# Ledger of designs, part 94: designed miniproteins, single chains, continued (5)

Each design is a single chain, and the fold is of that chain. pLDDT is the mean over its residues in the fold that is shown.

## One batch from the design tools (miniprotein)

Design m19253
Fold by ESMFold2-Fast:
Structure m19253 (fold): chain A 68 residues (1-68)
Amino acid sequence: SAQQLRDQGNQYLSQGRYDDAVTYYTRSIQLAGPSDVSSLRGLAGALIGLGRYDEARRYLDQARRVRR
Protein backbone atom coordinates (compact mmCIF):
# COMPACT_ATOMS: atom_id res chain seq x y z
CA SER A 1 0.00 0.00 0.00
CA ALA A 2 1.00 3.66 -0.31
CA GLN A 3 1.23 3.88 3.50
CA GLN A 4 3.71 0.96 3.66
CA LEU A 5 5.86 2.55 0.93
CA ARG A 6 5.83 5.90 2.79
CA ASP A 7 6.71 4.17 6.11
CA GLN A 8 9.67 2.44 4.41
CA GLY A 9 10.72 5.79 2.87
CA ASN A 10 10.58 7.38 6.35
CA GLN A 11 12.79 4.57 7.71
CA TYR A 12 15.39 5.07 4.95
CA LEU A 13 15.31 8.86 5.43
CA SER A 14 16.00 8.44 9.19
CA GLN A 15 18.98 6.17 8.31
CA GLY A 16 20.44 8.72 5.85
CA ARG A 17 19.70 6.34 2.94
CA TYR A 18 18.47 9.15 0.74
CA ASP A 19 18.42 7.34 -2.65
CA ASP A 20 16.29 4.52 -1.17
CA ALA A 21 14.02 7.08 0.52
CA VAL A 22 13.50 8.87 -2.85
CA THR A 23 12.56 5.54 -4.51
CA TYR A 24 9.97 4.60 -1.86
CA TYR A 25 8.41 8.07 -1.54
CA THR A 26 8.12 8.26 -5.36
CA ARG A 27 6.33 4.89 -5.41
CA SER A 28 3.99 6.05 -2.62
CA ILE A 29 3.09 9.17 -4.67
CA GLN A 30 2.46 6.97 -7.75
CA LEU A 31 -0.10 4.93 -5.77
CA ALA A 32 -1.70 7.69 -3.64
CA GLY A 33 -1.58 10.47 -6.24
CA PRO A 34 0.00 13.96 -6.35
CA SER A 35 -1.90 15.15 -3.22
CA ASP A 36 0.13 12.83 -0.92
CA VAL A 37 1.61 15.76 1.06
CA SER A 38 3.44 13.51 3.55
CA SER A 39 5.30 11.68 0.76
CA LEU A 40 6.01 14.95 -1.12
CA ARG A 41 7.58 16.42 2.04
CA GLY A 42 9.54 13.21 2.72
CA LEU A 43 10.79 13.19 -0.88
CA ALA A 44 11.89 16.83 -0.52
CA GLY A 45 13.76 15.94 2.72
CA ALA A 46 15.59 13.09 0.96
CA LEU A 47 16.46 15.38 -1.98
CA ILE A 48 17.90 17.96 0.47
CA GLY A 49 20.04 15.12 1.92
CA LEU A 50 21.34 14.47 -1.62
CA GLY A 51 22.05 18.20 -2.22
CA ARG A 52 19.31 18.33 -4.90
CA TYR A 53 17.88 21.61 -3.62
CA ASP A 54 16.07 22.79 -6.79
CA GLU A 55 14.15 19.49 -7.02
CA ALA A 56 13.36 19.59 -3.27
CA ARG A 57 11.97 23.13 -3.65
CA ARG A 58 9.65 22.01 -6.49
CA TYR A 59 8.19 19.18 -4.38
CA LEU A 60 7.72 21.51 -1.39
CA ASP A 61 5.93 23.99 -3.69
CA GLN A 62 3.71 21.09 -4.86
CA ALA A 63 2.92 20.11 -1.24
CA ARG A 64 2.10 23.76 -0.39
CA ARG A 65 -0.34 24.01 -3.33
CA VAL A 66 -2.28 20.93 -2.13
CA ARG A 67 -3.09 23.02 0.97
CA ARG A 68 -5.21 26.03 0.15
Scores: mean pLDDT 85

Design m19254
Fold by ESMFold2-Fast:
Structure m19254 (fold): chain A 60 residues (1-60)
Amino acid sequence: MTKEELLDFIQENAGILNKITDPELKEAIERLMRGQVTEEELNEIYEKLKAKIDEIKKKE
């Protein structure tokens, strides 16, 4: 996954991401926006965000 692909994913899911209260994950997103993450961290951030978004979407 590229930085641009992950940023696009975040932009598309911004409304749901605002419901995430995990401070570590929020900090990771901010670091990503500032270009402070490695390619390995990009994959980790994506997997964590995707899991959280899927969990939130399953709730009615």
Scores: mean pLDDT 75

Design m19255
Fold by ESMFold2-Fast:
Structure m19255 (fold): chain A 61 residues (1-61)
Amino acid sequence: GVEEAAKRARELVEKGIISTGTGAGIVLAAASGGPEAAERALRLAEKGDQRGATEEANRAA
């Protein structure tokens, strides 16, 4: 759900892996595009692909 995506995005922002803007984009993607849209961005961020995570979040929002 959106709460799960928000928690994961917040942890990645706190670790410095993604920006606060990318984190917000992931939450918006989860709310608007559903869990798969957020999951792609989160997986890229968790692999350290900050650029890919940002692009995927923006595409899904």
Scores: mean pLDDT 77

Design m19256
Fold by ESMFold2-Fast:
Structure m19256 (fold): chain A 103 residues (1-103)
Amino acid sequence: ASVEEILEAIENDELAELAKTLDHKLAAVVDLAAQLKVLLDSGETPGLVKMSDAEAVARDIAERNGLDAQLVIDILRENASSPTELSYDDVLATVAKLYEYVS
């Protein structure tokens, strides 16, 4: 899958269907996108994810997929517009950057 297909799947809530067709390396990108999307939709402030929650998700997904957890966390922090929260656009930027890393 292309990065555009992953970003479109986030917008259209189709990440679960996309995940069925992906190679192992891209599974981590889709898993991260899906978990961050849940946090965006169900958090205390819709459209925002607490950095601590995003970092916990990033560590769990990185460990399950054999990625460096600190690298995934650094990508989250680099793409965050705030030190404490990620916006929807920050999540999309993080997903796109992780796709570049694993592709």
Scores: mean pLDDT 76

Design m19257
Fold by ESMFold2-Fast:
Structure m19257 (fold): chain A 70 residues (1-70)
Amino acid sequence: VDRAAARAHFDQGIELAGQGRLDEAAAQFVAALDLDPTFRPARQFLAELAEAHPDNAALQAALAYAESLL
């Protein structure tokens, strides 16, 4: 478990989401959860972002993948 690397991907995901780059943000949250599946901030933010953007396939796929990790 690499919490520091997971946090770095999470921070990048937040930045990309703020820029409207949702597909890239989804990829960063997936990378964070691959490094630490129990990293709650990444799981929570991804779930909220996916709920806000139900039409974004990358966010929906990322959320489904995150749920499969635990």
Scores: mean pLDDT 83

Design m19258
Fold by ESMFold2-Fast:
Structure m19258 (fold): chain A 97 residues (1-97)
Amino acid sequence: DKKKELEKARKEARELAKENNIWATGPASLEGLEKLKEMIKEAAEKGEFQAVLDEEATEEERRGIEELKRLSEEKGIKAAAVVESPEAVEEGKKIYE
């Protein structure tokens, strides 16, 4: 059941983020949530912002990720992001408010 697999992946990502004190944002897809779990681990290990962008990402999405990284560095809040839409970038900015 695809819905059960997706909810399990979401729960795993949330638990991993909470355990490592990392703010995490990511896609609704199963593949994207697996990438998000990897980015959460990287952010925890390196102590800095981590993000993955699709190869087809727009210039706006790329600039959004650069802004999120700058905000992460300025606020000292560790974050992990897998960005598959401009909306994910805007949700990410809210963590630094």
Scores: mean pLDDT 68

Design m19259
Fold by ESMFold2-Fast:
Order: sequence, then structure tokens, then C-alpha cells
Structure m19259 (fold): chain A 97 residues (1-97)
Amino acid sequence: SSADQTVQSYVNQFRSQGMNSVADSIRNLYNDLRNRGVSDQAIIDTISSFVTINYLVQNGIRNDAILSRSVDVIASTFGWSDADRDHMYQRIMQRIG
């Protein structure tokens, strides 16, 4: 599937950089979303958002618009409340500095 190809590409990319923990997290997230019956497009959007958040955190990039949009995609996929979404956003912002 398109989602499997996208996920495998990310997994290979992170493993090539020695980021095995991130690669494993991506694979586990993909398996969870597949088991929940999430659509291919929603899986791609959710995993791409997770990758984007990881990039912002690793590089210390404080971009509210990109971070907010990425967190909103993940929150929508998992059905988070506004409170849970805001708590996750604040935790990520603290990690960025």
C-alpha cells in the first residue's frame, strides 16, 4: 500500500541515521493505526506529522504554525480532547525550549 511504502521509507531513513528508537516508534505507530482500521491517507498524514514533530524537537525549531498543525492531525486521528491536545502541545514546546 501507499502507506506501507511511506512508512518503510521513513523507517529506512531513521535507521540509516542511527535513530533506531524513532524508526521502531514509527513502525509500532503504523501497526497500531492499521489494526484500528485507519485509512491509508490518515496513516500517512499522522506518521508524517509525528516525523515533523520529531524534526522540530531534534533541531530546536520553535515553529508554532507547523507544530500546532502537526499536533492537530495526531489529535484528530486518536480522538483526543482539546485538553489532551493542549497538554501534548505544551510538553513538546517544553522539549524544544
Scores: mean pLDDT 88

Design m19260
Fold by ESMFold2-Fast:
Structure m19260 (fold): chain A 88 residues (1-88)
Amino acid sequence: MEIRSEEERVKAELEASLLSRVDKNGDGRVDVAELRAFLEEVLGEAFSDAEVAALLARYDRDGDGVLDVAELLALHLDLNQEAAARRR
């Protein structure tokens, strides 16, 4: 897939793919518990509930205590970049 030609399309597809892994409900909302499970699956490492809550709050622009699919994608991309930065 090419990002240049259809950035919106690719973004929506990534969001849908990411959401389907985390949100079994399909409501487009991700709470702290779902986010923690996702982080453990993606990174293969345990995270404290406090760390997950802090990450959620940082990306939660609505201040509603849950992440929208777009905010979830942003967090996922940030984590991917962080993991890459730890490799030498």
Scores: mean pLDDT 67

Design m19261
Fold by ESMFold2-Fast:
Structure m19261 (fold): chain A 64 residues (1-64)
Amino acid sequence: SPGLESLARGIGLQIASGDRETVLGAARLYAGSKDPFLQAVLDSVIDYLSTTDPELAAEVREIA
């Protein structure tokens, strides 16, 4: 749903805007989830970090 996609993107931005511990903690909690919403949140985190912190984005991809 468009509303859920927008919410996932917003949450992803908030996580990506946090410190390294927040980002990696969220990645570990959501990794392996079968929930499409949590997967969309992680995808948004990776997308935002790919331009601001590519090394951290790579760590999140490895966990996810």
Scores: mean pLDDT 83

Design m19262
Fold by ESMFold2-Fast:
Parts: structure tokens; sequence; C-alpha cells
Structure m19262 (fold): chain A 57 residues (1-57)
């Protein structure tokens, strides 16, 4: 089962032009896997990308 939160985060990431296409493809592949650990990893990777891009001054 794919995590709904991870799906939502991926859609938000797709709207951000600062996130490279190759990163989005890797995350999408992780979410499509039958491995729950990879699905959780995908969600954490998306969160990490947002934190990296929106760093506080």
Amino acid sequence: MVLPTAKRLLEEARKDPRIPQEELEEIEAMLRSDDVTKQVGAALRIIGLFLDLELKE
C-alpha cells in the first residue's frame, strides 16, 4: 500500500521547478515499489528536498 502522505508530498514536489526531474523519477519509483520501507524512504526524501530548498536564513 502506498502512503497517502507520500503521494501528496510527491505531487507538491512536482509543482516546484527547483526540484530536478531525476529526483522526482527516483522518488516515484520508490513509491511504486512493493516495499513499504522504500515508500517511507520516498516520503523522507521529499521532506529532505523541501528542507534543503527552503532553508531559513
Scores: mean pLDDT 72

Design m19263
Fold by ESMFold2-Fast:
Structure m19263 (fold): chain A 95 residues (1-95)
Amino acid sequence: GRLTTLKVASKLRLIGLVIDLELLGAPEEVLKAAEELMRLAIEALNKAKTVEEVREISDLAVEALKKAIELVKQGKYDEALKVLKEGIEKLKKLK
């Protein structure tokens, strides 16, 4: 159904964004934070009961990862790490 399709599409998007960070040569600390954000987002997506919940989780995680990618491209690794950690804390509050 639509809910299952959106969950799968959201997970694949998150995986792709983490791969983009790795291909950009992001530092290990940034990659570990991105992987933790992705893991928490995937766990939240698995528990989501509505399309609205999937969108909220996906939008939060995708926005954090995209912002981290742009900061990594600029060599702003500490700022990228901060953005990812803030995303992790927001995802933890969605429980």
Scores: mean pLDDT 90

Design m19264
Fold by ESMFold2-Fast:
Structure m19264 (fold): chain A 61 residues (1-61)
Amino acid sequence: SSIDRMRAWFVAYLEAILPTLSPEAAARVRELIARLRAAQTEDEVLAVLGEASRLFAEERA
């Protein structure tokens, strides 16, 4: 499904950039990767992505 491909792509992307991040950013990204991996449904994947979006928005504020 498209959402499964999206989830897999985001996990791979986040894992690929992990070594380039600060320890603090890496810790947060590792948490997001773990949540994405645990997601079983499209709704769960979307919930994690929404959480990630909120987190990044709060970091900029």
Scores: mean pLDDT 74

Design m19265
Fold by ESMFold2-Fast:
Order: structure tokens, then sequence, then C-alpha cells
Structure m19265 (fold): chain A 71 residues (1-71)
């Protein structure tokens, strides 16, 4: 459900703003499982980088770029 994914994305953004990057990753992953979007993948990349997972972050950025090509 896109609406539920958007609510989770909002909560993930709040967790990220508070410096709880692992909680942000968990919330963004749940959002992606309900509705996958390039925005969610970009936020996953940013939060993963903040947790020190640079290889994982690069993987999410590449997936977001590929998803953006599908119109």
Amino acid sequence: NKKEAEELLKKGNEAYKQGDYQKAVDLYNEAASLYLSSEILENLARASEATGSNVVAESYRKKAEELRKKE
C-alpha cells in the first residue's frame, strides 16, 4: 500500500533527523517492502551511509537510478 509506505517514509525521515540512523534504515526497508520507489531507495542509501555501510549505500543508489529509468 503506497499510503502506508509514505507514512513509514515520513517516520524514517524523523528518525534520521534525530540521528537514529539504524531506525531510519529499518523504517525505510519496511516502506520499500510495501511500495518500492527511487525516493525510498535514495533514503535507504543515505541512512546506510550514516551507519557506515558504504558498500550497501552504493548498491541502493544504483538501484534507485535504475528504477528512475522506468517511466
Scores: mean pLDDT 85

Design m19266
Fold by ESMFold2-Fast:
Structure m19266 (fold): chain A 67 residues (1-67)
Amino acid sequence: SAMDEEVLKYVTEELMREKGLDRETAEEIARKAVEFVRGFEKGFGIELSLEQRIKLALTIAEVDAQA
């Protein structure tokens, strides 16, 4: 969806900027984070705002980037 693409782009650019990751690695981590956010929404039957999706995705991505 357009919202997933926006979250993916934002998280990818932030990982590159803040962590110095190359685009390929950042995109892989960001894709996994977006998938987790979608799973969270479906699992709990809730719909997060764009801001909430970005914050959750960033948190997941930052943990993944440190592993």
Scores: mean pLDDT 85

Design m19267
Fold by ESMFold2-Fast:
Structure m19267 (fold): chain A 117 residues (1-117)
Amino acid sequence: MTIEEEAEKVPDELVEKVIEALSIPDEQEALKKIIELLKEYLEKQGKLTPLNLLITLLAVAYKLMKQEKYEEAAKLLELFYKSTNEKIFEELAELAKKKDIEGFLELANKYIESLLK
């Protein structure tokens, strides 16, 4: 399992709805809406777990970067960093800001692999 493979499965409609949610001025309301969207997507598939929520989040961020929406990808990751205080989201947001798609993919895959061990 890789973030690239999971991104292929993420519908463009979900990515568009996440972009709309990122435009909400209140960061807490934006985060809440994004989490609701990701949960609804996974629940529909019978795959709602904390790990799958994280994988889907990273897959959406990767799809945003592939669409050259680097600012949106960084903002998405920064919202999760502010909410969780997990350094991984800060590091991934920096890679998005640098437009380093390959570095993002490498770090994201390594992180997910570490959680599966």
Scores: mean pLDDT 87

Design m19268
Fold by ESMFold2-Fast:
Structure m19268 (fold): chain A 82 residues (1-82)
Amino acid sequence: MKEIKVIIKETEEKSDSEEAGKKAEELTKKAVEEDGGEVEITVGKEALGDVLNAILKVAEKVSEEKAKSIRKNLEIIKVEAK
């Protein structure tokens, strides 16, 4: 299996928490279905918790190998939005 990398970019811009969480869940599920890949999500600080919860919820529903890959390669980066 190829590693699943999840990168969350925290911006100063406001994000809709519900939409950001839904997008995170969909992208993470797609990476799981493709047996690997990179997931990159850009969200405002207020939506960060919802995005993290969505990703971890997907990890709970997959094999231990895929869940471990997601948790091991989860990265949060602070980015200044233009």
Scores: mean pLDDT 76

Design m19269
Fold by ESMFold2-Fast:
Structure m19269 (fold): chain A 83 residues (1-83)
Amino acid sequence: MISEEEIEEMIRRLESKFGDYVTVEEAVRIVAEWLEEERGIRLSEEQLDRAVDRIYERVGGRPILTSRLATTLAAEELERLLR
């Protein structure tokens, strides 16, 4: 389970690298890399694509989101795939 503190750390990492805005795909990739490095969890390309599709459904197809929103949604959808 990803904590609120860990989500805030991931948000800071994305903002430091990309600034205020990121693509859905970039956010999913960065959160997946964090899960592999910090938790030893590797996600398949199919699982990453599924997370991207679910986020697009939730945001009405918007390709660019704020780093905060994109990171939060990516963490939620990837965590659901791990349960």
Scores: mean pLDDT 81

Design m19270
Fold by ESMFold2-Fast:
Structure m19270 (fold): chain A 76 residues (1-76)
Amino acid sequence: SGIQASGVVVRLDGGDVSRSTVTAQTPFGPVTIEGPELRLRGADLSAEDVRRIFQGWVDLLRKKGIESGPPELVIE
């Protein structure tokens, strides 16, 4: 199945780097982690932006001790 992403916004809270919440499916069920804040909006994402987001999620999951396959982005 294909997954499509749109628009990404990173927010700073109080002048600090806000942490995004990303949810990943694992063999043990869904997990939620915090990292750079991501908000999906419109069709403003390029293929390069999607690749960067995937790499960021992989890095965040690895830092949390979670090994995963390629990340998926879901848009309603």
Scores: mean pLDDT 44

Design m19271
Fold by ESMFold2-Fast:
Structure m19271 (fold): chain A 112 residues (1-112)
Amino acid sequence: EVESLIKKGEELLKLGEKYYKEGNLEKAQILYQGAIILYEKAIELDPENKEAWLNLGKAYFNLGKVYYDQGRYDLAIKYYEEALRYAKKAGTEEGEKLAKEAEAAIEEIRAA
C-alpha cells in the first residue's frame, strides 16, 4: 500500500535526521537511502502522489548534506540536483521551498 510505504519512508527519514544531528553520517546515509527506496516504490505504484515526490526530494537533499559534510562536493551537488528535480516534480509550495534550498546549496558549492 502506497500510504504504508510513505509512512515507513518518513520513519526512516526522521531517524536519519536524528543520526545526522548526532554526527553519525554513516547511519544517516544508510537510513536516507532506505527512505529513497521506499519512496521510489510508492511512486512506482502511484506516480501522481505529490507527498511521495516531495519526500523523495527531502531524502535526496539530506543525502546531499551528508556528502557535503564529508567533503565530497561532487556527490553533494549530484544529490542536491536530484532533490531539486523531485521537489519541482512534487508541484507543492513545500516542494518549491525545497527546490530553492537545493538551488542555493548547489550555487554555494559552485561559487566556492
Scores: mean pLDDT 90

Design m19272
Fold by ESMFold2-Fast:
Structure m19272 (fold): chain A 83 residues (1-83)
Amino acid sequence: ALEELLEKARRADELFLEARKAFEEGDYKKAVELLEEVIRLLDEIAELAKQLEDAELSELLVAGAEANKELAEKMKEEAEKKL
C-alpha cells in the first residue's frame, strides 16, 4: 500500500512538472491533458492513503493529496482560459 502510494506520488510529480513546462511553452492543450492525469493520480493517492492503518499518517497524506489536487485544478482552469 505505502510503496504503491509513493510510486503514484512520484508519477504525479513527474507529470505535474511536464504540465508546468507545457504551460510555460504555450501548449495549453497538453498542459490540460497532463493536469487531468495528475488529478486522477492524486485521487488514487487519497484513496490509498485512506486505507492506511496509521490514522495520523493517513490524515496527513489525504490532506496533502487534496491540497495538490486543488493546485492542479487551478492550473488547469488557467490553461483552459487560454485555449
Scores: mean pLDDT 86

Design m19273
Fold by ESMFold2-Fast:
Structure m19273 (fold): chain A 84 residues (1-84)
Amino acid sequence: MKPEPLTPEERRRALEAAFLAYNKDIDALKERVGLSDEEIAEFKELWEKAEDPSLTPKERAVLKGKIMDRAARLAREHFREERK
């Protein structure tokens, strides 16, 4: 189950959705939707970066917002496709 035809937007949304809905099970979602290790790593890096206490509150909010938005959108689209 490795959907290669996903657009970059869809793949990023998959990471966002996995992170928001299944932040502890992101690897399981990766397996289900066929996300690459690099895409999962990008999400983890964004999360680590957002956790950096040296960031300004503004920068942290932006990063967390992006992560949440991606996870939510991807969950909606990918789970709709898989469970349809």
Scores: mean pLDDT 59

Design m19274
Fold by ESMFold2-Fast:
Structure m19274 (fold): chain A 115 residues (1-115)
Amino acid sequence: SALEEELAKNDLELVMELLARALVEKDVGDTRLILEHMREHFPEELPGMLYGAVQDPETFEFLLDLLGLSDELKEKLKSLSLEEQAAELAKLLGVDAPVNREIGERLAELIRKLK
């Protein structure tokens, strides 16, 4: 697919733009592909990207639904800080790395601009 060809370039800036667009468009398939690519190729950046995504309430709800979380786990995550939400979502995706807030703020800005 065109998305797989763009992801194969392994360009973090491009992956960030693709993720922001997929999240705003609520594209389940594209978001899953991009998150899996980030887990494998950008694991250190993934928690920061999730920090950006959880700052938008609509994007956060979309991610919780996309991951198929139980109502109990969704309620638990909503009680946490944004940084803790990002860290726990990253762990659910198989990544345990520090949340880079600078990367997250860049993704959050892209999401705001695309809305």
Scores: mean pLDDT 89

Design m19275
Fold by ESMFold2-Fast:
Parts: sequence; C-alpha cells; structure tokens
Structure m19275 (fold): chain A 62 residues (1-62)
Amino acid sequence: SMSDIWNQVRSSQTTDQMISQYQQMRNQLQGMRNSSSDPHGQRQMDRSIQGIDDTIQQMQSV
C-alpha cells in the first residue's frame, strides 16, 4: 500500500529528503490524474494529492 511506502521512506531519510519525495509523488499523481479519462479515478487521485499537500505543509511548518 502507499502507507507502506511512506513508512519505509520516513525510516531512512531526512525531513528535507522526505518533502522532496512527497513533492515528486504529488507531481506523478497530478500527471496520472490529468492523463486519466476516468472521473472516479480522478476524484480519488485528487483526494490523494490533497493528503500529500497537507502532509508537506505540516512538515514545512515545524
């Protein structure tokens, strides 16, 4: 699951590196969302992108 990937990243990298990885995944999801013709899939990706954006903001505000 995506949570498993996040847990592995968090255990092995600095906060700055984690933010960089989140930004890369956010951009990848945005690209997938924009190339998708499935409205249901687009809505799910939009929610995932929002979750990543919220996480980045929290990490940057500490």
Scores: mean pLDDT 78

Design m19276
Fold by ESMFold2-Fast:
Structure m19276 (fold): chain A 60 residues (1-60)
Amino acid sequence: DLDRQLDQYIDQMRQAVRNGDMDRFLQIYQDGLRFLDQQNASVSTQVGFQLLAIGILNEP
């Protein structure tokens, strides 16, 4: 399920940023982008994922 896998990437990225582990965040982000490309995800889904990643980086 695409949505469930995306939720997992998002949760993992959020946890990595909260832990101050930027290397882990980047690995998860890159894995998520590759996964979306492999799944032929829509442009809106890919952009949404990228915007969520930027949002996570800006969370207090």
Scores: mean pLDDT 84

Design m19277
Fold by ESMFold2-Fast:
Structure m19277 (fold): chain A 98 residues (1-98)
Amino acid sequence: SLKDLILKAIGLILRAIGELIEADRLLAEVEAGKPVSVERLQELIERLKELIEELKKLIEELEASGDPSLKPLIELLEKTIKELEEKIKRLEEVIEEM
């Protein structure tokens, strides 16, 4: 149902916020010269990639509804994907510099 898709979107956005906060913490630790595990950074990158795929699938499901009231939600999900992609790129750069 449409309600179930909206609730799923809320859940994925909250999960994205949590993962972005964790990414920012790890990046701050690297910048502070603290030892950070490459394995932990790689595991985070994998979780962010999985989340992007879940968000992309949800966008397709929302677009298939044809409901124009969902356009702001779709745009928010697209923005969330871009933020996750930028964070992955930053994390990958950090690993290359280690």
Scores: mean pLDDT 90

Design m19278
Fold by ESMFold2-Fast:
Order: C-alpha cells, then sequence, then structure tokens
Structure m19278 (fold): chain A 90 residues (1-90)
C-alpha cells in the first residue's frame, strides 16, 4: 500500500540520516554537504507525505547531484541506494 511504502521510505531516510551523521563524525563527509543531504532527505519525505510526485522527483534529482559531488564511494553508494529506493516507490 502507499502507507507501507511511506513507512519504508521513512525508515530508510532515518537510517541514511544516522549514517550521514556518523560519516561527518568520522571526517568522511564535510558538515556542509551532510547538512544539505539531510535537508533534501527531509524534504523528499515531506513530498511523499503530501503526495507531491513532482516535488519528490525534484528532490531525488537534488540528492543525485549531491551524491555525484561526494568523494568517498562508501558515502556516495549509501545516498544513491536511498535515492534508487525512493525512485522505485515514486
Amino acid sequence: TEEEKLRELKLKAHELHLFIIEAENQGKLPLEKGEKIIQQIEALVESFENKDKDAAAAKIGELRKLADELELEEVKAKVLEFVDFAEEVL
């Protein structure tokens, strides 16, 4: 159901949020970039809650751009995994 997809998206968003904070703490990701990623994750979740597919697609695009700027493949892969899931359930 749409409600099940939203719950799964929220769970994955929370997991990615925790991963980003840990990556920042380990010096694997600059604070400025981590904050931008977290902001876009939150905005993406809100767009799904509002059933705004155009806003969701735009936020997916912003997260892909942010991921492309990431130097560490580990962090980039984690962001892209979340984005791919969000796109799958869009």
Scores: mean pLDDT 87

Design m19279
Fold by ESMFold2-Fast:
Structure m19279 (fold): chain A 68 residues (1-68)
Amino acid sequence: LYVTLTLPSGKTYTVYESEMEEITLESGTKILKKKLDENYTVYFDPKQKRAVVLDKNGNLVGIAQAKD
């Protein structure tokens, strides 16, 4: 699985599932996380095949669906 996402800066990233760190949410759900740069982090749910991008302040700035 991989996601392609475009940040508010206009920069585009392709992130593969194998490059991401597994974390456990307070709900007990496991998701994947990767820091893209100093300002943006991607969170990916492999079960839903969905990624969200948060800025350094925790604001939602992007959503992408994963591809196989």
Scores: mean pLDDT 77

Design m19280
Fold by ESMFold2-Fast:
Structure m19280 (fold): chain A 78 residues (1-78)
Amino acid sequence: STLEQKRREAELQRRLFEKADELGKKYGDVDTIGSGIVALARERGLEETLAFIDSKTDDEVVEELKKAHEELQKRVEE
């Protein structure tokens, strides 16, 4: 189960980073989008973050990633 869990998490992480690269190229904001995905994955978990991305339009995903990036920035500045 531990090896299966690690394999599943690695696959989910790969899919999330592939989507981050795709959205970054499409919207031209690679740093914000990448940071946003990392922030969401840390807060919600890999499965929930991927489910959110798969259930929403690219525009809706980018808006949530920007919010996650802004929240992360606020925590670093405090």
Scores: mean pLDDT 78

Design m19281
Fold by ESMFold2-Fast:
Structure m19281 (fold): chain A 81 residues (1-81)
Amino acid sequence: SIAPEQTVSYLELELRAKTPLQQLEAKALAKTFGAEVVEERPDGTLRVRMEKEIPYSTLEKFLANLRSVAEEVEVTELVVK
């Protein structure tokens, strides 16, 4: 590719998983993509962190999968190289 591929070096996001099934599926997806659930709130809000470098295309896939199982997904911090 003539355009340099962007790499994600840091990601934090919040998602809303109101049902136990949504919470289970969101946590499973985070683990599959190498992310960590760093906070879980009683209202079903999860904060997810990824410190592992990934291609931007992998981030897009991760976000698409999270949005399919959670009601809200918001990227709160993103560092791209």
Scores: mean pLDDT 82

Design m19282
Fold by ESMFold2-Fast:
Structure m19282 (fold): chain A 70 residues (1-70)
Amino acid sequence: MKTEIEKLDEEINKVLDEVQKKARETYEAGKKAGLSDKEIQEKVQNVAREGGKKIAELMDKRDALEAKKA
């Protein structure tokens, strides 16, 4: 049986995997569309920033659960 902390760690890992996949898809789509490397990097960074925000929210929940056990 997974603890709530283990479930949050799994959710964080899933978000990381989705961000990596979406970043790769964004890069490939930009290359196919003939965008400059700068434009592609800006689009990829936007994907990483949105993913990072979601990860931060999950980490805050994880930290709150650990604080209750201490």
Scores: mean pLDDT 80

Design m19283
Fold by ESMFold2-Fast:
Structure m19283 (fold): chain A 89 residues (1-89)
Amino acid sequence: KVEPLARYLSEKFGLPVQLVRDVLTGKTSIQVVGDELIDQGVPPSLVPRYLSVLQAASDAVKGKLKSPEELTKYSGVGKGLAETIMKLL
């Protein structure tokens, strides 16, 4: 279920829940969301980190990742965030 993870990431990163939901469900490609992050007020220097975190969460939702340890290999994903992502799936 995507909704708890989408709401958690929305609140944690200050992003619209619909944007996060669309990324996690594959409606929106990570490659096109960078401009939307800037429009939402994310500093350009942080955009690569936000994109990396959203990619990690999307890959976990798709079942490509099975453990928090695999998630921590993504830039911007520490142990706590990785464990929370896996818990909210």
Scores: mean pLDDT 83

Design m19284
Fold by ESMFold2-Fast:
Structure m19284 (fold): chain A 109 residues (1-109)
Amino acid sequence: SKKAKEEKLKKLKEELNNAADAIEKNTADMKAKSGIPDEAVEKAKKAVEYIKKAGEDPKEGEKYLELASKYVTEMIRIVGKLNSTEAAQRMSAIAIEVSGAYASYRIAK
């Protein structure tokens, strides 16, 4: 139904916004408290850019979310070198939100 399609689109937009916010907030906290390198911050910016593009162009959304997931994976590798439990927990929070947005995109198709 039209209502069910509108509800799926609303949920997708909310989860994309949540993923972008989670990346920005957790990256800022890791920069302040865990001393993550600028390379990790640049990967975070790219991930947020592609999540926003997925919301703007849902037809290419799978491509953009795959790119966002790639940049989050690169962040995990960089941040993992710090051997910090707090940084690992914050990266886990980012990965969960990005995975949630990807799942909602696939359901909205």
Scores: mean pLDDT 83

Design m19285
Fold by ESMFold2-Fast:
Structure m19285 (fold): chain A 82 residues (1-82)
Amino acid sequence: GGPEAAREAARALEKSGFEVSGEGGEFTVRGPGAGSAAASAAYQAAKHHGGKVVGLSSEGDRRAVVEVEGEDGRGTVTGLNA
């Protein structure tokens, strides 16, 4: 579901060298390009878990918040460009 998709996206980004924090389907990812990377990873994870991206919000180049909805509810991945 959504929380599982968010967790998978966070794990993929951690393996790619980003700093990841959070739990329970709410994750923050920090590093250069983390906003766009979070969006891309969340889209891929949503496809793998039968979910969909339902929210995308950006605050300039600093922050992107991605919401993923699936059968088990909603997960969130926040990318912070640092």
Scores: mean pLDDT 79

Design m19286
Fold by ESMFold2-Fast:
Structure m19286 (fold): chain A 72 residues (1-72)
Amino acid sequence: SNADAARSARAGAEAGRAGAGAAAVKTGMYQSHLEASTEEARELGLKGAEAGAAGDTEGGIRYAEQAHLAAS
């Protein structure tokens, strides 16, 4: 139903936002002398958070995943 589709889209957008936020926090937690990878992860995390806030569910999730990988 349309209501189920809308709920799925909203849940995805919230997941993208949460993932982007988590990636940004993890970037902060790995704040040490890992300058280049930490900077890339921070930028990707911020882009993911912005995409998620704008309702771009897939974009937000992709950026959050990339930020998490860059921070690892």
Scores: mean pLDDT 64

Design m19287
Fold by ESMFold2-Fast:
Structure m19287 (fold): chain A 89 residues (1-89)
Amino acid sequence: MMTPLEEAKELLERVLEVSAEVTKLLQQALADPSTPQEFRQEIILLEAGLGVVEMHLYIAVKYEEPVSDNVRKEMEELFERADQLKKKL
């Protein structure tokens, strides 16, 4: 049976993986001068959102608190945005 701490750690690892993928996409977009400014802004906002979720998950791990439904929902929305963004490239 998974503890709240184990669950928070697994979610944190997943956010870090997705964040690394988004950072890679941002580096590619910044290297290509033909990339639309709106697309670059979308990646930057997504990276910022992932950073906020990472902070909440880090706090949950540090204080051994259960992950809130709001943080989980935010994470799911950001993951969907990341998947949509990858499909555009």
Scores: mean pLDDT 82

